# Designs tried in a protein design run: designed miniproteins, single chains, continued (2). Part 80

Each design is a single chain, and the fold is of that chain. pLDDT is the mean over its residues in the fold that is shown.

## One batch from the design tools (miniprotein)

Design m6775
Fold by ESMFold2-Fast:
Structure m6775 (fold): chain A 80 residues (1-80)
Amino acid sequence: MPSLEEQFEALRAQLDALMAQFEKTGDPAVEQQIQEVINEIDKLAKEAEKRGDNKLAIEMHIEAGMFRMRLWVLRQELKK
């Protein structure tokens, strides 16, 4: 029963923590967890679309794309 916005906020907080951990450790298991959470944001965006909240859905899609870009940049920097 948390709102879609509350669920999105929780996923973003989880991603920020995982991104910080990946930056520090370079652990491929953490990278995989980051990808999974980004995919959950995409699913949440589709749920927002079904509820008619297109603004929230667009925001979620943009954030998911930004996290994918941040992960790609970190991978380049951490490329051993």
Scores: mean pLDDT 84

Design m6776
Fold by ESMFold2-Fast:
Structure m6776 (fold): chain A 84 residues (1-84)
Amino acid sequence: MEEERKEFLKKTAEQAIKETERIAAMAPEVQAELAALAPEAIARLRAVISDEELRDFLIAVIEAWAAGDFEKAKKIARETIEKL
Protein backbone atom coordinates (compact mmCIF):
# COMPACT_ATOMS: atom_id res chain seq x y z
CA MET A 1 0.00 0.00 0.00
CA GLU A 2 1.53 3.29 -1.22
CA GLU A 3 0.00 5.36 1.62
CA GLU A 4 1.53 3.09 4.31
CA ARG A 5 4.90 3.35 2.54
CA LYS A 6 4.63 7.17 2.42
CA GLU A 7 3.70 7.29 6.13
CA PHE A 8 6.70 5.10 6.99
CA LEU A 9 9.08 7.27 4.91
CA LYS A 10 7.65 10.45 6.48
CA LYS A 11 8.08 9.09 10.03
CA THR A 12 11.60 7.90 9.17
CA ALA A 13 12.52 11.33 7.76
CA GLU A 14 11.02 13.10 10.83
CA GLN A 15 13.09 10.79 13.08
CA ALA A 16 16.18 11.54 10.94
CA ILE A 17 15.74 15.27 11.66
CA LYS A 18 15.47 14.57 15.42
CA GLU A 19 18.49 12.23 15.35
CA THR A 20 20.51 14.80 13.35
CA GLU A 21 19.83 17.47 16.03
CA ARG A 22 20.75 14.95 18.76
CA ILE A 23 24.04 13.94 17.05
CA ALA A 24 24.92 17.60 16.34
CA ALA A 25 24.60 18.30 20.10
CA MET A 26 26.92 15.40 21.07
CA ALA A 27 30.54 15.72 22.14
CA PRO A 28 33.03 15.67 19.19
CA GLU A 29 34.46 12.33 20.39
CA VAL A 30 31.01 10.67 20.17
CA GLN A 31 30.42 12.22 16.71
CA ALA A 32 33.78 10.76 15.58
CA GLU A 33 32.81 7.27 16.86
CA LEU A 34 29.49 7.44 14.97
CA ALA A 35 31.30 8.60 11.80
CA ALA A 36 33.68 5.61 12.11
CA LEU A 37 30.64 3.26 12.11
CA ALA A 38 29.13 4.84 8.96
CA PRO A 39 30.84 2.60 6.32
CA GLU A 40 29.60 -0.60 8.03
CA ALA A 41 26.11 0.88 8.54
CA ILE A 42 25.93 1.92 4.85
CA ALA A 43 27.09 -1.54 3.69
CA ARG A 44 24.40 -3.15 5.88
CA LEU A 45 21.68 -0.85 4.50
CA ARG A 46 22.70 -1.68 0.91
CA ALA A 47 22.52 -5.41 1.71
CA VAL A 48 19.20 -5.54 3.63
CA ILE A 49 16.93 -2.68 2.49
CA SER A 50 15.16 -3.44 -0.80
CA ASP A 51 13.15 -0.17 -0.94
CA GLU A 52 15.42 2.00 -3.09
CA GLU A 53 13.99 5.36 -1.94
CA LEU A 54 14.26 4.43 1.77
CA ARG A 55 17.74 2.94 1.27
CA ASP A 56 19.09 5.93 -0.69
CA PHE A 57 17.57 8.33 1.87
CA LEU A 58 19.12 6.54 4.88
CA ILE A 59 22.53 6.25 3.17
CA ALA A 60 22.51 9.96 2.24
CA VAL A 61 21.66 10.98 5.83
CA ILE A 62 24.38 8.72 7.31
CA GLU A 63 26.95 10.04 4.78
CA ALA A 64 26.04 13.63 5.76
CA TRP A 65 26.40 12.75 9.49
CA ALA A 66 29.81 11.14 8.81
CA ALA A 67 30.91 14.31 6.98
CA GLY A 68 29.74 16.46 9.93
CA ASP A 69 27.27 18.21 7.61
CA PHE A 70 24.21 18.21 9.86
CA GLU A 71 22.46 20.97 7.86
CA LYS A 72 22.70 18.78 4.73
CA ALA A 73 21.26 15.80 6.66
CA LYS A 74 18.26 17.91 7.80
CA LYS A 75 17.80 19.27 4.24
CA ILE A 76 17.74 15.73 2.81
CA ALA A 77 15.11 14.73 5.40
CA ARG A 78 12.95 17.85 4.80
CA GLU A 79 13.09 17.35 1.00
CA THR A 80 12.07 13.70 1.45
CA ILE A 81 9.01 14.77 3.51
CA GLU A 82 8.09 17.43 0.88
CA LYS A 83 8.18 14.83 -1.95
CA LEU A 84 5.71 12.53 -0.11
Scores: mean pLDDT 82

Design m6777
Fold by ESMFold2-Fast:
Structure m6777 (fold): chain A 80 residues (1-80)
Amino acid sequence: SPEEEVRALMERIRDRLVALLRAQGLSDEEIEEVLLDAYSEALTDVLLNRVPSFVPPDASLEERLLAIVERRAAVLKAER
């Protein structure tokens, strides 16, 4: 299912995302918040058959998840 694909993708790339966010200066707590929120957003988009407005409509699921993570991290850093 699309939901299982999002879950499998997150499990596969989680360590890479953690390393990326840590390199951007996020704390472990901020990283967990960003990843949880990004996963929830990606799942909601898939369940509602929606594509985020900030990615191309033909973007892969991995590209969409990466874009959501980067956007959420940028917002969190701006609110510091």
Scores: mean pLDDT 83

Design m6778
Fold by ESMFold2-Fast:
Structure m6778 (fold): chain A 65 residues (1-65)
Amino acid sequence: SGEYTPNPYGAGEMYEIDGQRAARRGDYETAAKFFRLSAKFYELGGDLESAKRAEELAKEAEEKA
């Protein structure tokens, strides 16, 4: 959490958006993969709440795949 970070939060948000778009198309396999990536990047950024939400979205997509 310095001035310069690898911006893992931005990467997590980007993958979450990609996952939501895939889910809207009914492509739940792709959605699950993006939500898993989103959760990992949020966790790397220390945003455990967003990581938890992305993990829940991934599990829901995996159940529908």
Scores: mean pLDDT 80

Design m6779
Fold by ESMFold2-Fast:
Structure m6779 (fold): chain A 62 residues (1-62)
Amino acid sequence: AAPELTGDDPRQLAAAVIDYMASQGAPAAVLQQAQTALDAGDISAVFDIAADYYRRYLEPAP
């Protein structure tokens, strides 16, 4: 166990999220939008795009 690392590296998490979305078969347009946000350094936009995608595909059960 590490005492205290440099943090969570949100960019690495964003990249992993994009990769996971691709593995789920997300549309190319969605993946490109997320990659554009990541490339621009807008990590929050990447997470927002991912959240929207998962909300549409993972509807809560009644």
Scores: mean pLDDT 71

Design m6780
Fold by ESMFold2-Fast:
Structure m6780 (fold): chain A 93 residues (1-93)
Amino acid sequence: SDLYRPDEPLAELFRSEGFYEETYSYSQILLAVIRIFKRLEDEGRVYTDERGVEVYDVSGTPLGELLGVDEIREDDWSPVIETIKRLSTLVKP
């Protein structure tokens, strides 16, 4: 029921994956994020570290630039969650 408006850096990233709305439900934001990570997998940007944790190499990608990180770990999604919260304005509860 809540609607969010992504700020321009996040909105541009969503448009690159085919999401062109001005406002998104939380489930639509999650779908956009899932598509971005699926693209990283398709580009061979995922590896397993010495502990068996999947790691996404986002160095030199628009997502990496937006988050200010080179890697995202499956055991720590906080950089993604914090950035979405920071760059999304609640417009309807």
Scores: mean pLDDT 83

Design m6781
Fold by ESMFold2-Fast:
Structure m6781 (fold): chain A 85 residues (1-85)
Amino acid sequence: MSELERAQREYDYYQRVLDVLNTVSQNSTQLSDAERQEYKAIIDDFMEREGLLPSDFSSAEEFYTTLLNTAQQKLAEYQAILDKL
């Protein structure tokens, strides 16, 4: 796999995570059961990759903010790599 292909794959992953987190935050009560299951699976996978657990945080807001900031940081890192290739 080329460096470009690897960076693009990682960028696409974190972009999807960020999109899911924003959608859940804005539209949690409007989501279908199928969308909730799909988005939960994406968030659970992201948490496992980053070693994040809900029990490590004092509030749901703090936990969500940490997930959002982590996804944004990773996306910016891979965007910077893509911009140099």
Scores: mean pLDDT 78

Design m6782
Fold by ESMFold2-Fast:
Structure m6782 (fold): chain A 70 residues (1-70)
Amino acid sequence: LLLTKRLGSVASNDETIEPGEVSTTIVVGLDADGQTLVVRTQISSDGKVLVSETSVVSEEEAEEMLEKAR
C-alpha cells in the first residue's frame, strides 16, 4: 500500500495546456412569454456536461452574468 514513486499527476499539471479544463457557457434566450432565460452550463474540454442550471432573470441581470463569465 505504501508507494514512494509518485510525481506524475503534479508534473502533468506543469504543461502549457490546462488539464481538467472546464468551460462555463452562459446562454441567453427568451421564454415562451418573452421573459429572459439564462442557461449556465459547465462543460469539460471533452464535451461532457458537468453542471447545467436554468434561471429566469431580467435582461440587465443576464447581461451582467455574461460579462462576469469572461
Scores: mean pLDDT 56

Design m6783
Fold by ESMFold2-Fast:
Structure m6783 (fold): chain A 68 residues (1-68)
Amino acid sequence: SDDELVDQLSLLLELFIGDPEEAEKFAKELVKKYPQLKPVVDYLLENRDKPVLELTRGAMKIFDEILS
């Protein structure tokens, strides 16, 4: 369900902020289970040097497009 995708993305964002090494591992597993999240995961991996607020806003914008 879309709610499950929201929960998974929220967890991924928390890991990118607090545990970058675990975030990369989780991101790879997430894309295997939910291929539709690949654009958001790719964005996060490509932009992990950006400020947290910018990273979160960009990820949410891409995610909204996936759900629409």
Scores: mean pLDDT 81

Design m6784
Fold by ESMFold2-Fast:
Structure m6784 (fold): chain A 83 residues (1-83)
Amino acid sequence: LEELREEVEELAERAAELAQSPSLEASVTATMALMLMTEARRILRQAEEGKLDEEEAKEEVRELIERAEELIRRAEEIIREDE
């Protein structure tokens, strides 16, 4: 769980930076990625509290990470196109 938490925090920081973009489309896309990372943090917390199976939580968080990485790539692409 700690390794996934580290990945989630790194992606959340990256998404937060991109969300500050002057491009509205990029900012919104990055904010969506940040929201997915917020949900991933919630899932990890539930697993740590014993409310969710650890393996189930890992699978859900991995899917959220994959989706967030795709949104981050899209936001970076939008910023590149707007320049």
Scores: mean pLDDT 83

Design m6785
Fold by ESMFold2-Fast:
Structure m6785 (fold): chain A 91 residues (1-91)
Amino acid sequence: MPALSDREVRILAALARYGPLTAREIAELVGLSVATTRRHLARLEARGLVARERVSPTTTLYSVTPAGADALEDALLANPDLWYELRERFE
């Protein structure tokens, strides 16, 4: 499976800590535009790492899947510096 980008790791970490979240809420937490966040969410959903649920006509929530949680853990174990950066970002 292709490796996660740093942006995708940040998105998965935000969802694991605070989810379920909207694309806008994720964008605010990870410091990306909503458009960039939606692009990464679409890629993560295609890989089965994120689930999407439409909860109202105007609201779509995203959550981490078990596969997404495993991929996040593997990425953080492979790069402890990335884990430290994410911790600073969310604290």
Scores: mean pLDDT 78

Design m6786
Fold by ESMFold2-Fast:
Structure m6786 (fold): chain A 63 residues (1-63)
Amino acid sequence: REEVREAVERVEAASAYDPSLSVEEQVARGRALFERAVEELAKKLGISKEEARRKMLEVIRES
């Protein structure tokens, strides 16, 4: 559970606003960071990427 929150927090911190990037580029960067975090969390917890994505989205929705 703590690992899921840490993964979400890392994505949010890494996705901080960058005025040199377009909105499209910022969205693409955010998606890439989220997908990488899902893969890392799945490996760390020994669960599927689908389950890891679900857990991360639950934390985001509860925020």
Scores: mean pLDDT 73

Design m6787
Fold by ESMFold2-Fast:
Structure m6787 (fold): chain A 100 residues (1-100)
Amino acid sequence: MKSFEEILEEMEEKVRSLLPELSEEQQKIVEEFLEKAREILREESDPAKLLVKLGEEFLKTYNELYEYAQKNNLPLEPIDKVLEVVQEMLSRLAELLHSS
């Protein structure tokens, strides 16, 4: 899964570049997602199941970030940027499955 690891590393780098736009609590939520994403990559050997698990885990993370922003009157734009980056990376992982 070297190519999958490379895509996840690129995703992590891009997401980390957005962390300064988020609150400290939201940064923790994102860091927990990145840790979970690496765990899923290590434990799931089926690429299709890997994509589903990553997507489901990110959906939970996105909802948690959105709820935190709403409760604390924080801007939603940084969260939408994180969503865009993760969706782009998941699309690249899906493309890799079709080409391999």
Scores: mean pLDDT 80

Design m6788
Fold by ESMFold2-Fast:
Structure m6788 (fold): chain A 108 residues (1-108)
Amino acid sequence: SMREEVLELIDENLKKIDELLKKTDNEKLKKTLEQAKKLLKEIKEYIENTPQLSDEDLELLAKVLERLKKTIDELLSKDKITDDDILRLEIELGMLQLAFGVIKLLTE
């Protein structure tokens, strides 16, 4: 189901974030990753407590979560993290936060 795919994508992102947190000494990246973890956990809790979420809402979340996953995978492959790399992560998190905010607004 689309719901199961989204929940799996959240768990995959959380696992990759924890891996990146263990590998990085960059304090700015660590702060951004901790913010990402909080947002992902909030989204997971909302999905688990909201059985009436539409397939369209779940598809939107899946798309932004896949983008986030690709960005984190790229960061995991790099020897050195730049400020531009962190900015890309912040942009992907902003898109996820916006998508989640719209979904919450329309379901309330």
Scores: mean pLDDT 89

Design m6789
Fold by ESMFold2-Fast:
Structure m6789 (fold): chain A 97 residues (1-97)
Amino acid sequence: AEKEMKELLERLKELLKKVEEETGNKVAITTLRSAIRLVEEGIKKKDPLLVEIALGIVRIAIGVMKVAGEDEKSIKALEEAARILDEILEILKKELG
């Protein structure tokens, strides 16, 4: 479970690198950096709320970017990040139960 959360965190970091290299989209980059920081802290402190906040920030950014007509690659990267965050959140909640 802790190993799985670390692997999922590395996938989030890979998504950030991909967005930085392929699109340079500042909203997506800033959102992913903030989400990664919150998730790292949430895993370290075993605090699901920090991961829930990260997921909320990512979901809001997806909505804003879709309305603004921003690039599909950045939006898809954030959608993948939201899926990864849901998986981390589920693992963390199971570890605390």
Scores: mean pLDDT 87

Design m6790
Fold by ESMFold2-Fast:
Structure m6790 (fold): chain A 55 residues (1-55)
Amino acid sequence: IEKLFDPDEKVRIEAAKEIGKEGNPEYIEPLKKAYQRETSEEVKKAIAEALGKIK
């Protein structure tokens, strides 16, 4: 979860993908907060995809 706020954009993308793969509903709120604070379109897409995988 800490990696969602990493200075490296690639690390943030990878973190979002891993969280989405885990599918843990507890990560929905952290992902939404990260999405609201995110300025990179690539990272936003990764977070949106992760949210879509979590029910």
Scores: mean pLDDT 77

Design m6791
Fold by ESMFold2-Fast:
Structure m6791 (fold): chain A 109 residues (1-109)
Amino acid sequence: MVEELKKQLEKEVREIAEAIENGDVEKGREELKKLKKIVEELVKLVGPNETVEYLIELAERYREEGRLTEAEIFLQAAGHIILTHEVDPEVEERYIELARRLEAEKAAA
């Protein structure tokens, strides 16, 4: 179940990124609703710390591939969990450092 949700998470983020790049507001809205449900279910199953860590891992991987739109969506999802749940200070530090790095790379591109 968790592995299936992880696969759906990546798929929905890719579809959101494509909708953003193509200006498809209706598709973007639909895929964002799906992403919200997947993220909420992951937090319910494995907790906020593990979910944020996984989203940070995905954001870093997509950033390294030059897929900055997807990386930003994963970071935005992680940030929303941090704002709405108690997470470990070390997890918050990793989020802030990756967000800073992603912004620097977008500015350099």
Scores: mean pLDDT 86

Design m6792
Fold by ESMFold2-Fast:
Structure m6792 (fold): chain A 113 residues (1-113)
Amino acid sequence: SGLEELEKIFKETEQQIIEIMLDDSLSNEEKVKLVAEKVDKAMEEVYEIVEKRNIEPEEAIAMIEQFTAKLAFQIRLEGMLKNEPDTAEQIIDVVAEKALELYGRIEDEFKKK
């Protein structure tokens, strides 16, 4: 189902973000950049699935909000454990920005139908 496809993207994106945060070969600037790239790709894939599967806009938005809230908590926890709280907050800001952009796209394109 479309909802299962969204859950898969969210799970894979969460795992990728955590792996980037834990990669000691990367600078904090590189971590933020790579997370932004992964989130951009994930948000585009979410938009395509919402459109292709005719997922209700309210359901899609609720799932995005739940995912971003959970992810923010996990990112803050990992940042605390690594003593990199500033990097964690920058990553959270990127995720929130991209989620708000996707929210606007869904609201404008699908809620009017």
Scores: mean pLDDT 83

Design m6793
Fold by ESMFold2-Fast:
Structure m6793 (fold): chain A 103 residues (1-103)
Amino acid sequence: MKLLEKLKELALETLKAYLEKKYEEAAKKGEELLKLLEPLREEILARASPTERAIIEHFAENFESLSTKQRATGGAQIAAILLKILFGWSEEELEELLEKLKK
């Protein structure tokens, strides 16, 4: 689905920006990711662990009160959760990706 492809691209871009310490860019992409995932939110939350659910809900509910760095961190966490839940990425696959995005 075109929506899933956009979510994957945006999640990867959010993680890359965060790893490069481009916190303003990561925060903006995190906000876009949060808005784009809204149609799938119920499905994502149903498949998320209690900790992952708390992260998503906290970011969504408190976004406007968060600092740029907190928004960047939340965006990166949500990006990682989406890659695991929607795209079946293992922790090993995610770690390999994060190493490649770092250098």
Scores: mean pLDDT 79

Design m6794
Fold by ESMFold2-Fast:
Structure m6794 (fold): chain A 55 residues (1-55)
Amino acid sequence: SSDFERAVEALQRLAPLVPREAIEAYLRSLPPSAVRDLLTDFDALRRAVAELMRL
């Protein structure tokens, strides 16, 4: 989906050392509404980056 691809690109820019496969796996674990929230809510995006960087 276009929202999925935009979220992957946003997270990859903020966490460039996290593999794309890990970002995609994380996003697939979320409902579509949560993926959309990453594109409109900076705090949601920041929490996602922190979670990915813990891996």
Scores: mean pLDDT 82

Design m6795
Fold by ESMFold2-Fast:
Structure m6795 (fold): chain A 100 residues (1-100)
Amino acid sequence: IDWDAEFADGVAAANKAIEDLKKLTEQLKESIARGDKEGARKLVKESTIKITAANILKTAVLWLAERAGRPEEGQAVAEKVDKAINELTKASDEAEKFIA
């Protein structure tokens, strides 16, 4: 097994997930600013699914990094995923308050 190639694929998937999380964060903030409660409600549901998927992917990337002998790079990617999850979680919490 080419662990370097598998790790590179994992990093690419993680970077895509980070961009998806950032987009959802922006969309949630925009829905609140526009007074769109229905849109915010749908985005909160999507955010829960995407956060769960991102956490699974983070775990996989860290495991692949160990196999590739590149744990520092894996940790750097995991930190970026955690930051994106944290920002989306904050936006989702504000959206839930707005919907209530």
Scores: mean pLDDT 90

Design m6796
Fold by ESMFold2-Fast:
Order: structure tokens, then sequence, then C-alpha cells
Structure m6796 (fold): chain A 80 residues (1-80)
């Protein structure tokens, strides 16, 4: 049924969403650590580290937004 298919797709999205959340939390932790070290030391290496992590977070966010849109399209198609 459409309801069973939607439930399967939503379960897949939930699994990918958990992976995304875990990876984002690790990046946030690394960013906060670099920020604290930069504020404490003034060392530009930490500022560079923060910029690298920010770019990684943006890329991961963009990738998950695209993936979420693909899942939503599959759900919408299953409900049609």
Amino acid sequence: TPEEEVARIEAELAKDGRRYSIEMLRLVGDYVEAEINYKKTGNPEYKKKMEEIRKQMEKLRDEFRKLSAEYQARIDAARA
C-alpha cells in the first residue's frame, strides 16, 4: 500500500538523518574546541581550522538537504 511504502521511505530517511546528526555533532564539537583555543591563544591555525570545519558543515548540510528532497519526492510519488 502507499502507506507501507511511505513508512519504509521514512525509516530510510530517519537512518540517514541520524548519521547526518552524529557527523554534524562531531564537527560542532571540533569547531567549539578550535574556537576556545583561538580565543585563548590567538593562534591563526585555530582560525583556519574553524574555517575548514565551517566548510565541511556547509557541505554536509547541502548534501543532506539534497538527500532529504530526494526522499520527500519519493514519499510524494508514493502518495500520488
Scores: mean pLDDT 88

Design m6797
Fold by ESMFold2-Fast:
Structure m6797 (fold): chain A 78 residues (1-78)
Amino acid sequence: SLAEKIEKVKEKLKEELKTKYNMKDEEVERYIEIARRRHAGDASVDPEAREWAKKLLKIAKEKGEISDEEIEEELSGL
């Protein structure tokens, strides 16, 4: 079913966020909720979404997964 497919995608994303970014379950749930609200057109979460983007970019930089140039480009789009 569509609901089962959506749930599997969410589970995969949650595991990636926990394993790749060492996020706590609470942080993962909040990130997913912000993404859901943005998809539904709720612009009130945009400032929090920008802060999450900055946090994830910082972690990715610390792990050597993205360059300083890629971080600058992404942040300039916020």
Scores: mean pLDDT 71

Design m6798
Fold by ESMFold2-Fast:
Structure m6798 (fold): chain A 66 residues (1-66)
Amino acid sequence: MKKVTVVADNNEKALEKIKEVLPGSEVKKDRSYVVTGEFTDEQVEEAKKLVEELRKEGYGADLSVS
């Protein structure tokens, strides 16, 4: 499993999509939603695709994996 962090704008639809791809994640809200957790390589690849889709739709989103 890999530790994943997603930072996204305060958009509830974007957060719902992220939580569907990355179930059981921790979510913190300040200026952006910060979603963290440990996930499989398959879930990481799905999260990357989701972040690219969100960015194409005009949402600010970024993902880091460690």
Scores: mean pLDDT 76

Design m6799
Fold by ESMFold2-Fast:
Structure m6799 (fold): chain A 76 residues (1-76)
Amino acid sequence: MEKEKLKEEVIKLVKELAEKQGLPQSVLDSQIKMIESMSEEELKALLSALKTESLTEEQQKYLKELIEKKEKEYLE
């Protein structure tokens, strides 16, 4: 499924960023759960950003902003 491929790619990149920054496992698990709850369009946008730029603080900020947006949509 297209969405499954997107989730796998995004999770791979997020895990690489987490390992690079030494994030706690609990934070990584929360981020992965948020990614799994994202829409296909949100996953495509995130994957595109992570692939076209270097895996830097800018990409991490973009990921955090998408997760925060998703949380607001889910809770409100």
Scores: mean pLDDT 68

Design m6800
Fold by ESMFold2-Fast:
Structure m6800 (fold): chain A 110 residues (1-110)
Amino acid sequence: SEKVKKAIEYLKKALDYLDKAIASDDVDVMVQHLKKASKYLDKAAKYLKDVDPKLALELGIEAGVLDLVVGVIETEKRNGKFDEKEAVDLIKLTAKEVKKRVKEILEKLK
């Protein structure tokens, strides 16, 4: 299916951005990588919606988790409650967990 091939392409791009987030220690850079990963997960979900709506929902949930973490960090920066080390640790933990789930979805599509 052409839709499945496009979903796989976007999932691989999302995984690349998750790896870049995990490899960085600069919170602003990491946040930009999470935003890119979330965007590509949403694109993959759009292609899967008519093919496998359950996998599309799972990808939407993972994108939402990344968006929530970004939202927390951006809010703490605005409110002066920002701790850089805690933000780095949270991003790396979240990116690793989302990466694991995205890889499991990718294997189901092969």
Scores: mean pLDDT 91

Design m6801
Fold by ESMFold2-Fast:
Structure m6801 (fold): chain A 73 residues (1-73)
Amino acid sequence: KEEIEELKRKARELIMESASESVDAIGYAAKAVAERKLGTNEEEYRELLDEELEESLELEEKAKELRKKAEEL
C-alpha cells in the first residue's frame, strides 16, 4: 500500500509539473506573437515554446507509466 501511494504521489507531482510547463509554453507563444508584432526576432520564444511543450509531454508520459505501475501492484 505504501509503495502504491508513493507511485501515485510521484505521478501527481509529474502531472502538476507538466501543467506548469504547459502554462509557460502558452506564455512563450504569446511573447513570440508580441515580438512578431514589434518586428523583432520571435525565434527565441518559439524555441522556448517547443522546449516547454516537449518537456510537458515527457512528464505526462512518465506520470502515466507510474500510474500504470501503481495499478499493477
Scores: mean pLDDT 81

Design m6802
Fold by ESMFold2-Fast:
Structure m6802 (fold): chain A 79 residues (1-79)
Amino acid sequence: SLEEEAKKKVEEAHRKAGELQRLLETRVDQVLSDPDLLQLLEEASRLAAEIGGAKTPEEQIKKSEELIEVLERLKERLA
């Protein structure tokens, strides 16, 4: 069902966000010196809030996929 798909996407986004948070803690100097990285972090934070406010499974899936894309870009920039 769409509800189960939405739950899985939200869980995936939360898992990836947690992994990234741990990585960011080991890259403090890079984060502080990179304004593009800070902008991506702000976008990720905004998307996470929007997922919490999403009322339909379709919106939850869409916003979770958008967050996952931003998190992957952050991860690549930190590598």
Scores: mean pLDDT 84

Design m6803
Fold by ESMFold2-Fast:
Structure m6803 (fold): chain A 73 residues (1-73)
Amino acid sequence: MDPELVEKISKAFREAYSKALDEIDSSTPSHVKGQLAYDIGVSQGAVVGAELEGDKLSLESAQELLDKAKKDL
Protein backbone atom coordinates (compact mmCIF):
# COMPACT_ATOMS: atom_id res chain seq x y z
CA MET A 1 0.00 0.00 0.00
CA ASP A 2 1.20 3.53 -0.82
CA PRO A 3 2.71 5.16 2.34
CA GLU A 4 1.15 8.53 1.39
CA LEU A 5 -2.30 6.90 1.15
CA VAL A 6 -1.84 5.35 4.62
CA GLU A 7 -0.76 8.74 6.08
CA LYS A 8 -3.80 10.53 4.58
CA ILE A 9 -6.18 7.88 5.94
CA SER A 10 -4.48 8.00 9.38
CA LYS A 11 -4.73 11.81 9.44
CA ALA A 12 -8.44 11.66 8.52
CA PHE A 13 -9.02 9.12 11.34
CA ARG A 14 -7.13 11.21 13.93
CA GLU A 15 -8.90 14.47 13.00
CA ALA A 16 -12.38 12.86 12.98
CA TYR A 17 -11.70 10.97 16.25
CA SER A 18 -10.44 14.11 18.05
CA LYS A 19 -13.35 16.23 16.79
CA ALA A 20 -15.91 13.59 17.83
CA LEU A 21 -14.41 13.39 21.35
CA ASP A 22 -14.77 17.19 21.65
CA GLU A 23 -18.38 17.17 20.36
CA ILE A 24 -19.76 14.24 22.39
CA ASP A 25 -21.75 15.29 25.47
CA SER A 26 -19.64 15.27 28.66
CA SER A 27 -22.47 13.34 30.41
CA THR A 28 -21.80 10.35 28.09
CA PRO A 29 -19.88 7.54 29.88
CA SER A 30 -16.16 7.62 28.96
CA HIS A 31 -16.16 4.09 27.45
CA VAL A 32 -19.18 4.91 25.24
CA LYS A 33 -17.62 8.25 24.24
CA GLY A 34 -14.41 6.49 23.16
CA GLN A 35 -16.30 3.87 21.14
CA LEU A 36 -18.47 6.45 19.33
CA ALA A 37 -15.41 8.58 18.47
CA TYR A 38 -13.54 5.48 17.25
CA ASP A 39 -16.42 4.40 14.99
CA ILE A 40 -16.56 7.89 13.43
CA GLY A 41 -12.77 7.92 12.95
CA VAL A 42 -12.75 4.50 11.25
CA SER A 43 -15.68 5.47 8.99
CA GLN A 44 -14.07 8.79 7.97
CA GLY A 45 -10.78 6.99 7.20
CA ALA A 46 -12.68 4.53 4.99
CA VAL A 47 -14.35 7.41 3.08
CA VAL A 48 -10.99 9.13 2.46
CA GLY A 49 -9.38 5.84 1.39
CA ALA A 50 -12.16 5.10 -1.11
CA GLU A 51 -12.00 8.66 -2.51
CA LEU A 52 -8.22 8.47 -2.99
CA GLU A 53 -8.49 5.09 -4.78
CA GLY A 54 -11.43 6.23 -6.96
CA ASP A 55 -13.62 3.30 -5.86
CA LYS A 56 -17.16 4.68 -6.16
CA LEU A 57 -18.84 1.55 -4.73
CA SER A 58 -16.58 1.48 -1.66
CA LEU A 59 -17.05 5.25 -1.26
CA GLU A 60 -20.86 4.83 -1.19
CA SER A 61 -20.62 2.03 1.41
CA ALA A 62 -18.11 3.99 3.52
CA GLN A 63 -20.28 7.13 3.42
CA GLU A 64 -23.30 5.11 4.63
CA LEU A 65 -21.19 3.74 7.51
CA LEU A 66 -20.03 7.27 8.42
CA ASP A 67 -23.61 8.64 8.30
CA LYS A 68 -24.75 5.82 10.62
CA ALA A 69 -21.90 6.49 13.08
CA LYS A 70 -22.73 10.23 13.15
CA LYS A 71 -26.38 9.47 13.97
CA ASP A 72 -25.19 7.71 17.17
CA LEU A 73 -23.73 11.02 18.42
Scores: mean pLDDT 77

Design m6804
Fold by ESMFold2-Fast:
Structure m6804 (fold): chain A 101 residues (1-101)
Amino acid sequence: MILKVELIAPAKPLNPTAKPSDAPESKAAALVLSKVIASKERVELVASPETRIVGEYLEDGNIKVTVEGPPEEARKLAKDAAKYFENVAGAEVEIKEEEVE
């Protein structure tokens, strides 16, 4: 069973002099977010052999980050990513879980 966790947050420019993340588990998601903000293109990253992260820039100015993988790993990574978004961006993150077979 694969869990898909979708995170939506406002696109906020990161401080160019700031280091991206202080949470090791969210490092991959933080990297995806930073690349999506900079390029405004879809970015994919393999976080582990069973877990992938996809970042997309939406037309409404929000960024969507999708984590797909085993339920425990996907939830942990998504939770850490949401914490990073809230802490660094100062924005509330919407979290939606969907089970994909």
Scores: mean pLDDT 68

Design m6805
Fold by ESMFold2-Fast:
Structure m6805 (fold): chain A 105 residues (1-105)
Amino acid sequence: MIEKAIKEVKEIGDRLIERIWSLPIDEETKLNAIVLARIATIQLINELKKLFDEGKSKEEIKEKARQFVENLRDVLYYFAPEHKDEIDRLAEEVEKELEKIIDKM
C-alpha cells in the first residue's frame, strides 16, 4: 500500500534530521542541511508515488531512491566535507531502509 510506504519514508526523513543534529558540525550548517534534507524527502515521496502510480518496477523505484541517497550525500559533503565517513555511513543506512520499504510496496 503506497500510503504506508509514504509514511515510512517520512519517518526516515525525520530520523535523518535527528542524525544530522548529532553530527559534530556547527548549528548554522546543521540548519541548512536539515532544510535541504526536508525538501529532498518531499521530492522523493512525490517521485516514488508517481513511479508507483505509473506501474514502474520495484527495481526502477529503487534506482530513484539510490539517486536520492547520492544527492543527499553530495549535499552533506558540501556542508560537512570533514565528516565524509560519518555521512557515508548515514547514506548507507538510509539507502538500505528505503530499499526495504520499496520491497514491501
Scores: mean pLDDT 81

Design m6806
Fold by ESMFold2-Fast:
Structure m6806 (fold): chain A 55 residues (1-55)
Amino acid sequence: GEEKLKQLKEFAEENKDSKEGIYDLAEKALEAAKNHEKMSKEHIEEIKAIAEEAK
């Protein structure tokens, strides 16, 4: 839910300037959120943006 999304945002922001491994972690977090939560379209798009910025 929203708490998971907040944690993903904080994680990506703190690690956006890090190496490739951070992008992999962001992708795994996105998959976990999609599998465990009934996410709105907006929430899914925010998580995708976070994962893309982590590249």
Scores: mean pLDDT 61

Design m6807
Fold by ESMFold2-Fast:
Structure m6807 (fold): chain A 81 residues (1-81)
Amino acid sequence: MEKEKLLKLGEEHLELARRYTAQAIASTSVDEAKALLAEMARHAQLAIQYFKKVSQQQGLEVAKEAQELADQAMAALAALQ
């Protein structure tokens, strides 16, 4: 029961991270892009935390995708400074 709930929460946060990524790319404002990239990073990190609770000894492809999105958001935020 808890494992399925944690997986679902991780998937919901990963989906939100993907949506914020698309919005950041479409943004015409640097300030708006920074805010959207911060939300992308936040939701990607939450997804990683939930997925790690489900599979601490086994790599999940979705956990790797969430980590890549978090790294991408941080790199993009640094580039916009």
Scores: mean pLDDT 77

Design m6808
Fold by ESMFold2-Fast:
Structure m6808 (fold): chain A 83 residues (1-83)
Amino acid sequence: MLLELENKETKKVGEERKEELKELGLEVPKSIFEASVLAVQKAVDRVVSEKLGDEEAKKKAEEQLKLLSEIINEAHRRALEEL
């Protein structure tokens, strides 16, 4: 069943991602969704760093991304509670 295949792939990707993030000293996300948010955060941080060159502006952008990540995680948690 598709659901069993998704669970297998999600677990495998989750374990590989967990090891990769631990080696980088980053917090391990609870789900692949959180890992995706972290990847977007890192990409935006890189672009902001290149364009602004200001560490304060970079921190501000990172704080905005953190807030967005928290909102997305809250929505995901609520969706799981309704299921």
Scores: mean pLDDT 60

